# Designs tried in a protein design run: designed miniproteins, single chains, continued (4). Part 110

Each design is a single chain, and the fold is of that chain. pLDDT is the mean over its residues in the fold that is shown.

## One batch from the design tools (miniprotein)

Design m15823
Fold by ESMFold2-Fast:
Structure m15823 (fold): chain A 92 residues (1-92)
Amino acid sequence: ELGLSQEIVEKIDKEIEKILSIKDEKEREKALKEFIRRFVEEYVYPLPEEKQEKIKEYLIKKFGEEYKELVEETWEEALREPIDRLREAVLA
């Protein structure tokens, strides 16, 4: 349904659990941002928009509503970065 393999979904669940277990709030937010950036670049970027949206909703549900804005902000930043890098490479 997410367009990801079962192994990838299991890895997502485990990583989210690890992040949510971090007691320090600042470290937890940093780990969340790093996870989303890596995950978007590795698995999300090549997917069609409808699947990307479903995965984003899944992450928000798993992290919780309190992290919704942070997840959405980091997600949008991660999607823009590959396009900016491609433009720089063409100009160089």
Scores: mean pLDDT 74

Design m15824
Fold by ESMFold2-Fast:
Structure m15824 (fold): chain A 92 residues (1-92)
Amino acid sequence: SLTAFIDRIRAAREAGDEEEYDKLVEEFLKNDRKSTEEGLKIAKENNDEVAIQRYEESLKEIDELLKDPEKAREWVDEFIAQYEALRAQLRA
């Protein structure tokens, strides 16, 4: 569950467990990369040129984040904040 994974990242951050927080951020990005690779495969099977370009760009961005732990932490924190804000809006 995405929600359960986000809760684990939040718990590590709130506890000040920097090692666990970085590990979970890396795991989050690696899971996102795997899902993006699956999407790219399907897009190629369907000859969807627009989807192929978007997935290739996403893979490049994820690979750049995986090389920069500080930027990765910032990106994942922004994603979590946006995800929580969207969920709150949908329940209002």
Scores: mean pLDDT 85

Design m15825
Fold by ESMFold2-Fast:
Order: C-alpha cells, then structure tokens, then sequence
Structure m15825 (fold): chain A 80 residues (1-80)
C-alpha cells in the first residue's frame, strides 16, 4: 500500500529526529516543532487510510504513534 509505505517513511524520519535530539544535534524547541509536523502528517495519512478502509495502515500508525509517544517522553526527560 502506498499509504503504508508513506507511514513507514514518516516513522523512519521520526526515529532519525529522535536520534538527532538525543545526540544534541538539534534544540528541544526545534525537535518539538519538527515532531509536531510529523504528527500532523501522520494524522493526514490516518484520515486517508480511514477513507480507503485501510485497517492495516491504521493499525500500523496506531503502533507507531504509541512507540513515538514513549520515545519522545524519554528524550524530553534527557533534555531537562
């Protein structure tokens, strides 16, 4: 699915952004701004997947969002 591939690419972008923040390559403010953009893009894919009845992509996005929420929390604790 093109939507699934798009979701997988966004998840890889998010993981790279988390690594860059953990390594001090970007500021906390820049990290939060870019993560908010990724979340908006993921929400747009979710709406397109719902319209298409693509339950597999929706389940994948739910998993990715849960994993990202946990990892973002861990990064933000380190940046305190």
Amino acid sequence: SALREEAERLYEEAKKLIRDAEEGKISKDEFLKKMAEIERRMAAIAERARAAGDQDTLALLQQYRAELTKRIGEVLKKLE
Scores: mean pLDDT 86

Design m15826
Fold by ESMFold2-Fast:
Structure m15826 (fold): chain A 90 residues (1-90)
Amino acid sequence: MKLSDKEINDEITAVSIAVSNTVLKNLGAEHLIPGVNEGERLKNEGLANNDQELLKKASEKYQQVAEEGEKAGLDEKLIEDLRKLSEKIG
């Protein structure tokens, strides 16, 4: 079932702030930037085209970044936000 545009936008805004390239660089997590950027690309294309397959791929990518971030010692709140976004998109 498709989430409301407001619910998706609110979660996207929160995660985009938390995983911005600047924030990740300041946290020493630059190695996660390519994965986050790919997830954002897939999400933006999926939302623009109402493409559920692209949104599912974005969901899977955010889940992968959350797993890699957890292993790298990234902040627990950021990991939870990524997992939440993955669940809401997928």
Scores: mean pLDDT 70

Design m15827
Fold by ESMFold2-Fast:
Structure m15827 (fold): chain A 87 residues (1-87)
Amino acid sequence: SRMPPIEFSLDELEELKAILEEAIANNASEEEVIARVREFLESKGVPEEKIEAFVAGFRELAALLGVRRAKLLMLSELESDIAAKKS
């Protein structure tokens, strides 16, 4: 069955952006990125099935692009979402 996407407030998107910027700055591994983002999503009450969908999507991007490029793409998408919410 189709799961709806995770919806974030502007403040939650800014927090997630900070997590990704730190992960990029520290050259975090795939597992470190997954652990930090999972902790964030769990703290915001995101359902487990949506967290698992995020983890699967990130692993697929990392497999295709490498972990560094996967992080940069996710950061770019978050910056776009933040800009859209400010408009």
Scores: mean pLDDT 81

Design m15828
Fold by ESMFold2-Fast:
Structure m15828 (fold): chain A 117 residues (1-117)
Amino acid sequence: VTVESPPFGGVKAEVEAHLSNGKLHFGDKLTITIETPEPFSSEEVKEAVIGALKTELGEDIAEQLAPLIKVTKISPKEFKVVIPLPSEALRTALEGKGEALAGLIANYLATGLKVPP
């Protein structure tokens, strides 16, 4: 199952998830596909993902996940992000958050990376 955000300024983010008992589960990794209307660098995409994680999960979890984030540039306007989830606590923290994370990532990229300081 893929969870899709509404486009913000032409940015589209999709989170891959498994639907079970009415909840979305990511397993051992979170996979996000991002499409943008303008070219972005892998670092800019990574900053948007970190900003979304800080907003949804708090700074401590975002800081733990930041060095694990892998951004693959498929095209100048298409990116694949993989975030390993090495613990059940991290998986539980992300349970049901896929749509919110996709929306926040799209919003951060559409607004020119307004990541809080």
Scores: mean pLDDT 71

Design m15829
Fold by ESMFold2-Fast:
Structure m15829 (fold): chain A 68 residues (1-68)
Amino acid sequence: EPLPPEEELQKELEKFEASLPEQVKAFLAKNGEEGREKYKEKLEELLKKEKLPIAQRVLELQLKALEE
């Protein structure tokens, strides 16, 4: 499984980042503030264990979106 070219990965990350506020809003509507805290904790744990740079960027974007 070859990784996509960096340029295409960057474009997909930008699309993902742009979709995050809407996804977070939908998540919070279903799970409330308690869900935010639990998800934040899980993302922080995953980020500490993750060694793949692209996956780390995805986790960081999700964590940032939850904090905004």
Scores: mean pLDDT 74

Design m15830
Fold by ESMFold2-Fast:
Structure m15830 (fold): chain A 71 residues (1-71)
Amino acid sequence: LRDQIFQAVSSVLRSLLPNADQSTIDQISQYVVNGDLDKAFQLLQQITGDTRTAIRIMRQVSQARQDVISR
C-alpha cells in the first residue's frame, strides 16, 4: 500500500513539477506516504515560491493518496 501511494504521488508531482529534481519529488512523496502533509506542504512552498501553487499541488497529491486508500 505505501509503495502504491508513493508511486501515485510521485507520478502526480512529476507531472506538476517537471523541472524539479527526482530527489525532491521523492522526499515530498515520502512525507505524503507517512502522513506528514505539513512537511510536504512546507517543502512545496519552498520550491514553488508560491503558497497558492503549493496549495493546488497539495490538493492533487492528497487526492492521489486518497484514491489509493479507497481501493
Scores: mean pLDDT 80

Design m15831
Fold by ESMFold2-Fast:
Structure m15831 (fold): chain A 55 residues (1-55)
Amino acid sequence: SEAEKAERMGRSGIAAGRALGDARAEAAGQTAYDLGKQGGSWEDVAAILGAAGLA
């Protein structure tokens, strides 16, 4: 589903930010995850991750 896709993308963003050791990137991943969990679109989640260099 759209919501599950958005949430999984956000979780991936958190993991990528942590792997980079970049607190700003990890925070962006968390924001993307929270948006996905709240029913945000996967496109909006992808935009947040892309802006942070995580997608």
Scores: mean pLDDT 79

Design m15832
Fold by ESMFold2-Fast:
Structure m15832 (fold): chain A 63 residues (1-63)
Amino acid sequence: MDTEEKNYAFIGKDRKTKQPTGKIRISVNGKPWTFISIEEAKKHAELLIEEFGKKVGEVLEKV
């Protein structure tokens, strides 16, 4: 039984300034996607997994 989650989201960080680059990275069912806006990332995640789409918004808001 696999306890690893294949669904995650984070904001890319600029190593030079340590600030968010504005690029949003998500993985849905183990497949990576990159977006420029949080809104597009949330909407795309919700289309694939509704419950995960809501969590994406919460995770990205904290970063």
Scores: mean pLDDT 66

Design m15833
Fold by ESMFold2-Fast:
Structure m15833 (fold): chain A 85 residues (1-85)
Amino acid sequence: SHMKEDIQLQIEMLERQIKNLEDLMKTNPGIDKKLLQESIELYKQALEKYKEALASEDPEKSEELVRQGGELYQKALGKFMSALG
């Protein structure tokens, strides 16, 4: 289904984004490392919700997990923007 394809693409993009942020944590002395770490943790939580949604055979459960993942993603984005100053 288009929904499962969209979730899979979101997972792949988010995994790449997390790797890029972990590299930024190691190399950028000007970033707020505490806020960046909190952002990474929230992105990882969003990723797990999307993986659960992809694995679920229940469409209603998948939709709820995508909603939860989206909320965690928005929180992570807010922390990341704060980390940048």
Scores: mean pLDDT 88

Design m15834
Fold by ESMFold2-Fast:
Structure m15834 (fold): chain A 89 residues (1-89)
Amino acid sequence: SDLQRARNAAILAEAAAEVFEERGLRRLAAAARALAETARRAVANPEEAEALVERLLAEHGEELAELDRALEEDEEMGRAALERARERA
């Protein structure tokens, strides 16, 4: 379901933010936190989800694309984020 995807996205984004922060990647950590907050708000207010995602992409779209590339290129970072997220799921 959309709500379950949003919940999983929030957990993963929070885990990624922690991993980025531990590595000094503060810009990517901020983008991951924005993603997590957007996902949490979408879970709380599903009727606003589309507008919340549009705002996220408008404000942080470039950082989110960079975040996605960073996790793909650094397998260790991607794995660390996934493992932390799984412990919380």
Scores: mean pLDDT 81

Design m15835
Fold by ESMFold2-Fast:
Structure m15835 (fold): chain A 69 residues (1-69)
Amino acid sequence: AVPAGFAAATAGFRAEHGIAGTPEEQGRKAARALRRLSGRPSAEDVRETLAALGFDEAAVDAGVAAYLA
C-alpha cells in the first residue's frame, strides 16, 4: 500500500519544480523526499508511488535510481 504522506510529499515536489526542472529531475527530488519520510520504503514502493502520482516512466526510473543512491 502507498502511504498518503508519500503521495503528498511527491506531489509537493512536482508542483514546486514543475516549471524549473525536467520530469526526471522532479522524479529524483520526489524520491529523495521519500527517503526522509518514515518507514524507508523499498525501491518497488517508491516506483509505485511515483507512478500513482502521474510521473512518466523516465521520471519514475530516475527517481528510483536517486532513491537507491
Scores: mean pLDDT 65

Design m15836
Fold by ESMFold2-Fast:
Structure m15836 (fold): chain A 61 residues (1-61)
Amino acid sequence: MEEVRKELEKKIEEYQKKADDYLAKIHAGENVDENSKKFIDYRKKAEELRKELEQTVKELE
C-alpha cells in the first residue's frame, strides 16, 4: 500500500514537471496549439492521479 502511494506521488510529480515544460514553451511562443494540448493533457493526468491517491487513502481506512 505504501509502495503504491509512493509510485503515484512520483508520477504526479513527473506529470507536473512535463506540464510546466510545455507551459514554458507556450510562453516562448513555440508550437502553442500542440504544446497547449500536451500541457492540458499532463495537467489532467496529474489531477486524475491526485484524485486516485486521495481515493486510495480513504478506501484503506
Scores: mean pLDDT 78

Design m15837
Fold by ESMFold2-Fast:
Structure m15837 (fold): chain A 60 residues (1-60)
Amino acid sequence: SMEEEKHRLQEKLLELYQKYISEFGPPALSEEELKRIDERFRNMLLNSSIEQLERLIRAL
């Protein structure tokens, strides 16, 4: 389904984000700022269309 496809793309982007943090480390920001960035990223993924999610994957 469209919903299942969207969830798969969201999970893939979260995985790529976690790999990025693992490789390069988190930005030199406070824990509060890091939490805010993570929340904004997750909210962006939830509110993005499949086409937007696919474009983000290609940009990473």
Scores: mean pLDDT 76

Design m15838
Fold by ESMFold2-Fast:
Structure m15838 (fold): chain A 70 residues (1-70)
Amino acid sequence: DEEIARLGREAERQYQATLDAVASGNDAAAQEHLARLKETLRRLGKALGMSDEDIEQSIAEVEARIAAAR
């Protein structure tokens, strides 16, 4: 699926951008990248047929990994 592959690549780029912003201490950029990442992850989860509960759980796990990188 072209859409799933595209969203997956977009999520990977946004995840790395969020980590880079966190590492740089740029909280504004980190919040902006994280917001875009969460939107992309919700779209990806829906495209994969995931439940809303599973999508939000996956997002919470990603946020926890990003928080641990601070």
Scores: mean pLDDT 85

Design m15839
Fold by ESMFold2-Fast:
Structure m15839 (fold): chain A 87 residues (1-87)
Amino acid sequence: SELEAKRRRLGREVVDLFLNKPLEAYRKEAAGEALSEAERKAIEGLEWQIELDSLTNPQVAAELQAQVDAARAAGEAALKARQAALA
């Protein structure tokens, strides 16, 4: 169970670094927020991963692209809500 706990923690850290942080960066970009250099590189990394998966694992590529599209849509909705509140 101790090894299982460590494995789950590392799995969460990997998901955060290579999926959650890039998705948050996409959402921020769509919301009109400025991105850090690290956030831009996170986007590039996920974009590259989707491109690679499109060649070997098209279902995984489609699932990742759907998550990117959802993150961008959430960012666009946040931008529109902010613009409406300021009108």
Scores: mean pLDDT 83

Design m15840
Fold by ESMFold2-Fast:
Structure m15840 (fold): chain A 88 residues (1-88)
Amino acid sequence: MIEMSSLGAMMGAGVAVLASGVARLLISKGKGEEALEVAEKGVQIAKEAVKAAKQSGDEGALREAQQALQVAQDTLALAKKAVQQQAQ
């Protein structure tokens, strides 16, 4: 049944946002490579949350999961830029 998919999507979205926060903190501390690893994991979790939300048919869960994916992707872009700046 699909009743647990919305909860799974919301929990995954929350974890992805938390991972994005940790990655941003690592970027601010000059730890770009560590931030990149955390940000990549956050994007993977957010993508799975979007899949779960789409399967649930819950527009609210899908909206939350898509917002988490956007935050995770923006954080990944910042981490990639930080690694490039630290390597040069």
Scores: mean pLDDT 79

Design m15841
Fold by ESMFold2-Fast:
Structure m15841 (fold): chain A 100 residues (1-100)
Amino acid sequence: MELSEAEKELLKIFEEGLKKVKELEKKGASREEIRKVTEEMARKMTELMLKNNITDINKINRIGKEITKLVESDKELSEESKELIEEGLKRAYIEHFEAI
């Protein structure tokens, strides 16, 4: 599967967000602090998708599957943080594509 440059940049934003969540967990940050980071990550991803006209549902589904795989395969993330990330991404997806 070949990703566009915009899709690769989107995955990079996601991976940087995951790294920040892991660093917060290691420091014993609150659930609210982790939630804010996941919401900021989701917002940046949505802004990048809009900027690059990533509106094709098939491309979005491909990206979503790759993101889910990255979250599920991550052994450092707690199950609670995985749920917060999934919830934030789902809200961003609904807000972006139900408004179109």
Scores: mean pLDDT 73

Design m15842
Fold by ESMFold2-Fast:
Structure m15842 (fold): chain A 70 residues (1-70)
Amino acid sequence: MEAIEEAARRAAEQARQAMRELASDIEAVEQMVERLRGMREKALAHSEGLGRQAEAAYEAAREELERIRA
């Protein structure tokens, strides 16, 4: 459980940094969004608080991807 919580938090931080540094690399952002989706599912199953953090990161990554594509 603790390992999953730490992994979810790390994934959220990585997504934020990836959006900041790799905003122009659409493919890399798409892969990060897919990874966050899996992490969100796991985090939500083990901790609602962590699930909300992972979901927020996933949604932010999706919005950034749509912005880049537009």
Scores: mean pLDDT 70

Design m15843
Fold by ESMFold2-Fast:
Structure m15843 (fold): chain A 67 residues (1-67)
Amino acid sequence: REAAREEALRNIVLSIEDFLGKKPTEEAIKAIREGLDRYYELLAAGKRDEANQAVIKGVNEAIKLNE
């Protein structure tokens, strides 16, 4: 479970780094992590649409924090 979350976080961080052309800040990484934590919480509750929106929100906040 935790290993899968960390792998997902690492892959998202690498994708954002590639997109931005620079390393995401610690604040941006935290936003992604919070989005993923919310995603898995909502999935466990059977709320798939809300789970997807949570990770999208986290990624968008991470990108915004690096502007």
Scores: mean pLDDT 78

Design m15844
Fold by ESMFold2-Fast:
Structure m15844 (fold): chain A 70 residues (1-70)
Amino acid sequence: MKYKLTAKTPAPKQTATVVATFADGSGIVKQAEINDDGTITVEVESEVDEPLAAGVIVDGKFYFAKVEKL
């Protein structure tokens, strides 16, 4: 299954760590660059259920991500 994760941060053009955790206890970690407007959007693929928790870590702070199934 393919999912779109979107978060809003105050850190434009910085590299952030995107994390998602799933019902089976598995997780995905990716690095991605934050957009000029402070938003970050990444696509992740998983064979398991929708993420239980998803977010973005930048500058030692956590920002919740909106999860959309594609």
Scores: mean pLDDT 79

Design m15845
Fold by ESMFold2-Fast:
Structure m15845 (fold): chain A 87 residues (1-87)
Amino acid sequence: MEKERKELLEEAKKQAEEAIKLADEVVRNREKLSLPELEAMVRQIQDKVAELGKKVKEAGWTEEGRKMIQEASDALVRAQTALIERA
């Protein structure tokens, strides 16, 4: 149980970090990338946030997990806003 929770949170952290990195790339490259490429990147961020949520739920909704979800969700909102502004 304890070891499984730690492994789930480590997996969740990787998903959160990847989502944030992709979101930063969307925001930074908004003017340089095509609209379909930006849409594909936003979908990847959505998928990573969904996986993050599943891992945090399995880990028992820890405070650390909830903070990761919040940070990744904020990143997703920034990426979606950049996409809307580009569209």
Scores: mean pLDDT 84

Design m15846
Fold by ESMFold2-Fast:
Structure m15846 (fold): chain A 85 residues (1-85)
Amino acid sequence: SLAEEALALVRAGRLAEAEELALELIARGDLESALEVFRAIYEAAFRAGDWETARRAAGLAFTVLVLQGRIEEAKELDREVHERL
């Protein structure tokens, strides 16, 4: 699946390509898979010390949560990012 391909790119450190596939998942209406990929990019970027990519991925995950109406989870992600970055 496109989500499995994107997660494999995250594991390979190819975060920009994984982001492109996550945006394609949004275009297809697969918000749950897009959220999973953006969360994976955030964690991988954070572990690598790539704060710019981590902030961008967290912002995209936040946007997906808001689009899904998952407001409390979006607030929690926002708090986590502010505490860690």
Scores: mean pLDDT 89

Design m15847
Fold by ESMFold2-Fast:
Structure m15847 (fold): chain A 78 residues (1-78)
Amino acid sequence: MTLIGLIIDKEKKTAHISLVGKVTKEDVEEVKKALEEAKKAGAKKVILHVFGEISEEAEKEIKEYAEELGLELEIIKI
């Protein structure tokens, strides 16, 4: 997996994260750090743009962590 960018829309309090390639459980820690940065910057919602595949395990862990942080999470598979 490659994380291309963390873009924060401060007006909408929404963070956009782009993930390219195969997202596996091993990539979850990098995505969790991006979620923490989004929350620190005042985001209430995160949109994950997935250009490729995401494993069920990775998706589950990312969703659970977003809920722990109080972030609304939307996953868009492209």
Scores: mean pLDDT 79

Design m15848
Fold by ESMFold2-Fast:
Structure m15848 (fold): chain A 83 residues (1-83)
Amino acid sequence: LLLHASLAVSFARKAIEALEQGDDAAALEHAEKAFQHAKKYYLASGDLTELLSSLSRLEAVRVHLETGNREAALKELQNLVAD
């Protein structure tokens, strides 16, 4: 359970680092992995409110990266890591 939460944050940080280095493809890959781990964590914990909140933030990151909106993606990733 906690491992998936830790991995979600770890991959979110890697996505931020990739964006800072200008590697949008690596950032998208890391964001998707963060999304998968966050989903598994909240499904297992039964915390539906946090599940919906975190999945919405990570899905927004994925959409922003797919559309080339780096600023919005970076903001969402920073908010996820801060929580």
Scores: mean pLDDT 73

Design m15849
Fold by ESMFold2-Fast:
Structure m15849 (fold): chain A 85 residues (1-85)
Amino acid sequence: AAELLALLEEQRAWMDANAATSDRADVLARLREIAAKLPEKIREYVLKALEAQEAGDKAKLEEISEEAEKELSEEIKELEAAIAA
């Protein structure tokens, strides 16, 4: 949970610094860089989701999200608790 919270904070800091000048492609590239720092299991789902989003495949993105929520339910709960605190 702590590593995911730290990566979300890093992403938010980058967005705050670059939001006004960043193209969607730049945002996607930055998200891939952050994803590389995630635990292997979480990283796999994030990279698949980014590929689906880049391709505009909404059905595939939804499928990946459902699989990730099912497999990462405990990690997601911990992350939500950390964000809410």
Scores: mean pLDDT 64

Design m15850
Fold by ESMFold2-Fast:
Structure m15850 (fold): chain A 76 residues (1-76)
Amino acid sequence: DEEVRLLEEIRRLVIQAVSYFVTRDYKEAEAYRDRAIELARRLGATPELIDKIRNIYHLDDAGEVLDYLEERIEEL
């Protein structure tokens, strides 16, 4: 299922972005975050999801996004 694969890829990119934010590698963190946004747009993701990904800077922010992605994957 292509939609599930893309959602899992977005989840992986979000996790990588957070890892770089934790180590203060902001350039890498932003690149992974931007890539996640690009894939989310391709899926026709809601503006709410795109905004949540855009506002990821710390683990707490990522938790909400990851929960949302898991919930959506379960619906498929």
Scores: mean pLDDT 77

Design m15851
Fold by ESMFold2-Fast:
Order: C-alpha cells, then structure tokens, then sequence
Structure m15851 (fold): chain A 81 residues (1-81)
C-alpha cells in the first residue's frame, strides 16, 4: 500500500540521518541506494505524489551537508599542510 512505501521510506531516512550525523559515509550511501531502489519500485501514481515530499528533500539535504562537511574538512587539512 502507499502507507507501507511511506513507512519504509521514513525508516530509511532515519537510518540516513543517523549515518550522516555520525559521519558514516558507507552507511549513508547504502541508505541512499536503498531509497533510490524503493522509489524505482513505486507505481507511477505514487511517484507523482511523492515528487514534492519533504522526505526526498531531506535526503538531498543530508547528502549535501555531508559533502559540504567533507569539503570543509579537506580544506582545513590543506591549510595545516
């Protein structure tokens, strides 16, 4: 059901948020791939409904935050070298 897809998406997002907060890039990437696969399996009508959901924006935000944190850490390392 639509509710089951949303519940699974929320569980994966919680996992992604936890991984991002702990700096676990491997777990974050795994969660992202699972979210992408879940979305691919959704029926077209549900995909349209889910296009505007904050859950997808949160995933993108977490990935962006992780990438920015990585760049900041590399930039600080270069200043020390």
Amino acid sequence: SEKEYLEELEELLEKAERAAEEGDLEELEKAYEEIKELFRKMPDNLKVILRGIGALLRVIGLLLDLELAKKKKEKEKEKLE
Scores: mean pLDDT 69

Design m15852
Fold by ESMFold2-Fast:
Structure m15852 (fold): chain A 69 residues (1-69)
Amino acid sequence: MEKELEELRKKYIQDLLKALAELIRNHVGSQELIDELISLIKAFLKGEISPQLLARYDELLAKARELLG
């Protein structure tokens, strides 16, 4: 159980970091989106996991990927 949660957390952090890097590299996305992605990455790095944070992960990642095309 602990190992599965650790692997999921690492995946979420990697997905968010990749999205953030691509948004910055391509100069797309709002400052608000970038700030929210950074805040979520910081929360996951602290080991914070909640249904609310997972819902934000899905929403922000989908929005970032849509903007990147």
Scores: mean pLDDT 80

Design m15853
Fold by ESMFold2-Fast:
Structure m15853 (fold): chain A 60 residues (1-60)
Amino acid sequence: SMVDKYLAELEKLIKEGASLEELREAMRKLVEDAKKAKVPSKDLKEFVERALLMVTEYAE
């Protein structure tokens, strides 16, 4: 799914040791890409919720 694809991109950045600033920028770009691709609001909400949890748990 599009959500799984975007979450995999964030997880890759986390595993590569991306900073919080880099992760925030990546999330912003992924959300904008999803909006441009007209991803359903339900899927976008799921992505944002799961992405925030992922970033929070692995943040310094």
Scores: mean pLDDT 79

Design m15854
Fold by ESMFold2-Fast:
Structure m15854 (fold): chain A 79 residues (1-79)
Amino acid sequence: EDYYKAIKKALIDSGVSPSLADKVANIFVNSRRSTRQIRDDSIQVLIDGGFSLDQARHAVNKALVAYFETLVKRAQEVE
């Protein structure tokens, strides 16, 4: 939802196509895995989409930061 949009926006800003950003955002929102496993799975999706390992890591790190910041802001604002 809002977290999904934040993740997708961060990925697109990092040069990820909307289609690949959608797949990665869905992994973040729908996964019960640890942060490490989500990161590794997301990196693999981007590599399959034509990204280098370093590019994929950078994009996923940006998505993680956006997700965490959105969680903190939403938790404070809902209160």
Scores: mean pLDDT 77

Design m15855
Fold by ESMFold2-Fast:
Structure m15855 (fold): chain A 58 residues (1-58)
Amino acid sequence: AALKEAFSAFDYDKNGVLEGSELVSIAKLAELSEEDKAELGGKIDFEKFVQLVEKNKP
């Protein structure tokens, strides 16, 4: 899993964080729970992105 590559692909602004529509895409991709979607309401950096993906792995 190339999480750094995925993060860079979703970081359309190239500002080092994911926000707005980028977070919607992440929620769909990772099948995030409602609680995790609430966490995404703001912005996430790479570390938070990795944590959310890993939390939702089988």
Scores: mean pLDDT 68

Design m15856
Fold by ESMFold2-Fast:
Structure m15856 (fold): chain A 90 residues (1-90)
Amino acid sequence: MEEVIAELKAKAEEASKLDESKKEGARAIFEVAMERFKVELEKAKKELEKKGDKEALEELEKKAEEELEELKKLMKEKGFSEEEIKEIIK
């Protein structure tokens, strides 16, 4: 999970470096990163649920939420609208 969060951050930074003429490319990078993040988050949650580790599960959920908020912040700074951000994170 930490590795996937680090990759999400790296992809967000990469997308943030693209100029406005490549904004569609930045959107594609964010979308792919979000899909991967969601899949890995679901897997991690499922494994922790199987182990009955409620504390680790809650900690993972909080960490994932914090990283998602930072990603949304980066997208807003890059000029994505609230609606565009919602579509990317779906």
Scores: mean pLDDT 73

Design m15857
Fold by ESMFold2-Fast:
Structure m15857 (fold): chain A 88 residues (1-88)
Amino acid sequence: REERIERLEKALKFLDEAKSQDLTYKEFFTNLLKVLGVPEEVIDEEAKNLFLIYSFLDYDKYGDNPLRQSVLDLIKKDLEREIERLRE
C-alpha cells in the first residue's frame, strides 16, 4: 500500500514536469505508465486505453497531437483522489 502511494506521488511529480515538455499523448501516457511501474510488454496497449479514456479524442490523434492541459488536470485529480483513498 505504501509502495503504491509512492508510485502515485512520483506520477504526480512527472505530471508537473510534463506540463513544460510539449509531449504528445503517446509520449505522455507511455512515460506515465513507466513511472507507475507497468511492464514494458503491456505499455503500448495500456497507453492507448488511457488515451481513449482521458482525451475524448479519436485514436488517430494519439501519436501526433500535443497533450492538453485539461487532460493533465483530469489525471492529476484522479491520482490525488486515489492517494487520498489509500491513506484512509
Scores: mean pLDDT 77

Design m15858
Fold by ESMFold2-Fast:
Structure m15858 (fold): chain A 79 residues (1-79)
Amino acid sequence: SYEIIAPDGKVVTVEISPEESGLEAVNKIVKAVLKVSTNVTKSVGLALSLIGEILDNPEMSAEEAAEKAVELSKELAES
C-alpha cells in the first residue's frame, strides 16, 4: 500500500501489486486522487507528470511509479 497526498491535503491509500505495470499503477493512483480531490488543476498536473514519467521510461515498474507518485504528490501539495 502507498499513501498519496491529494492536492487538497487528503491522504489516499492505493493498493499496488508487484504484478502490475507502471502504467496500471499510475492509472489506479490518478483515479483514486481524482475521486477525493477538490483541486482538479493540481490533480490533472499530477496525472500529466506521471504520464510523462511513463513515456520517458515505459518499462517502469508499478513500485517505481507509485514511489514517483508519492514524491510528486508531496511536491504539488506544498506548492
Scores: mean pLDDT 78

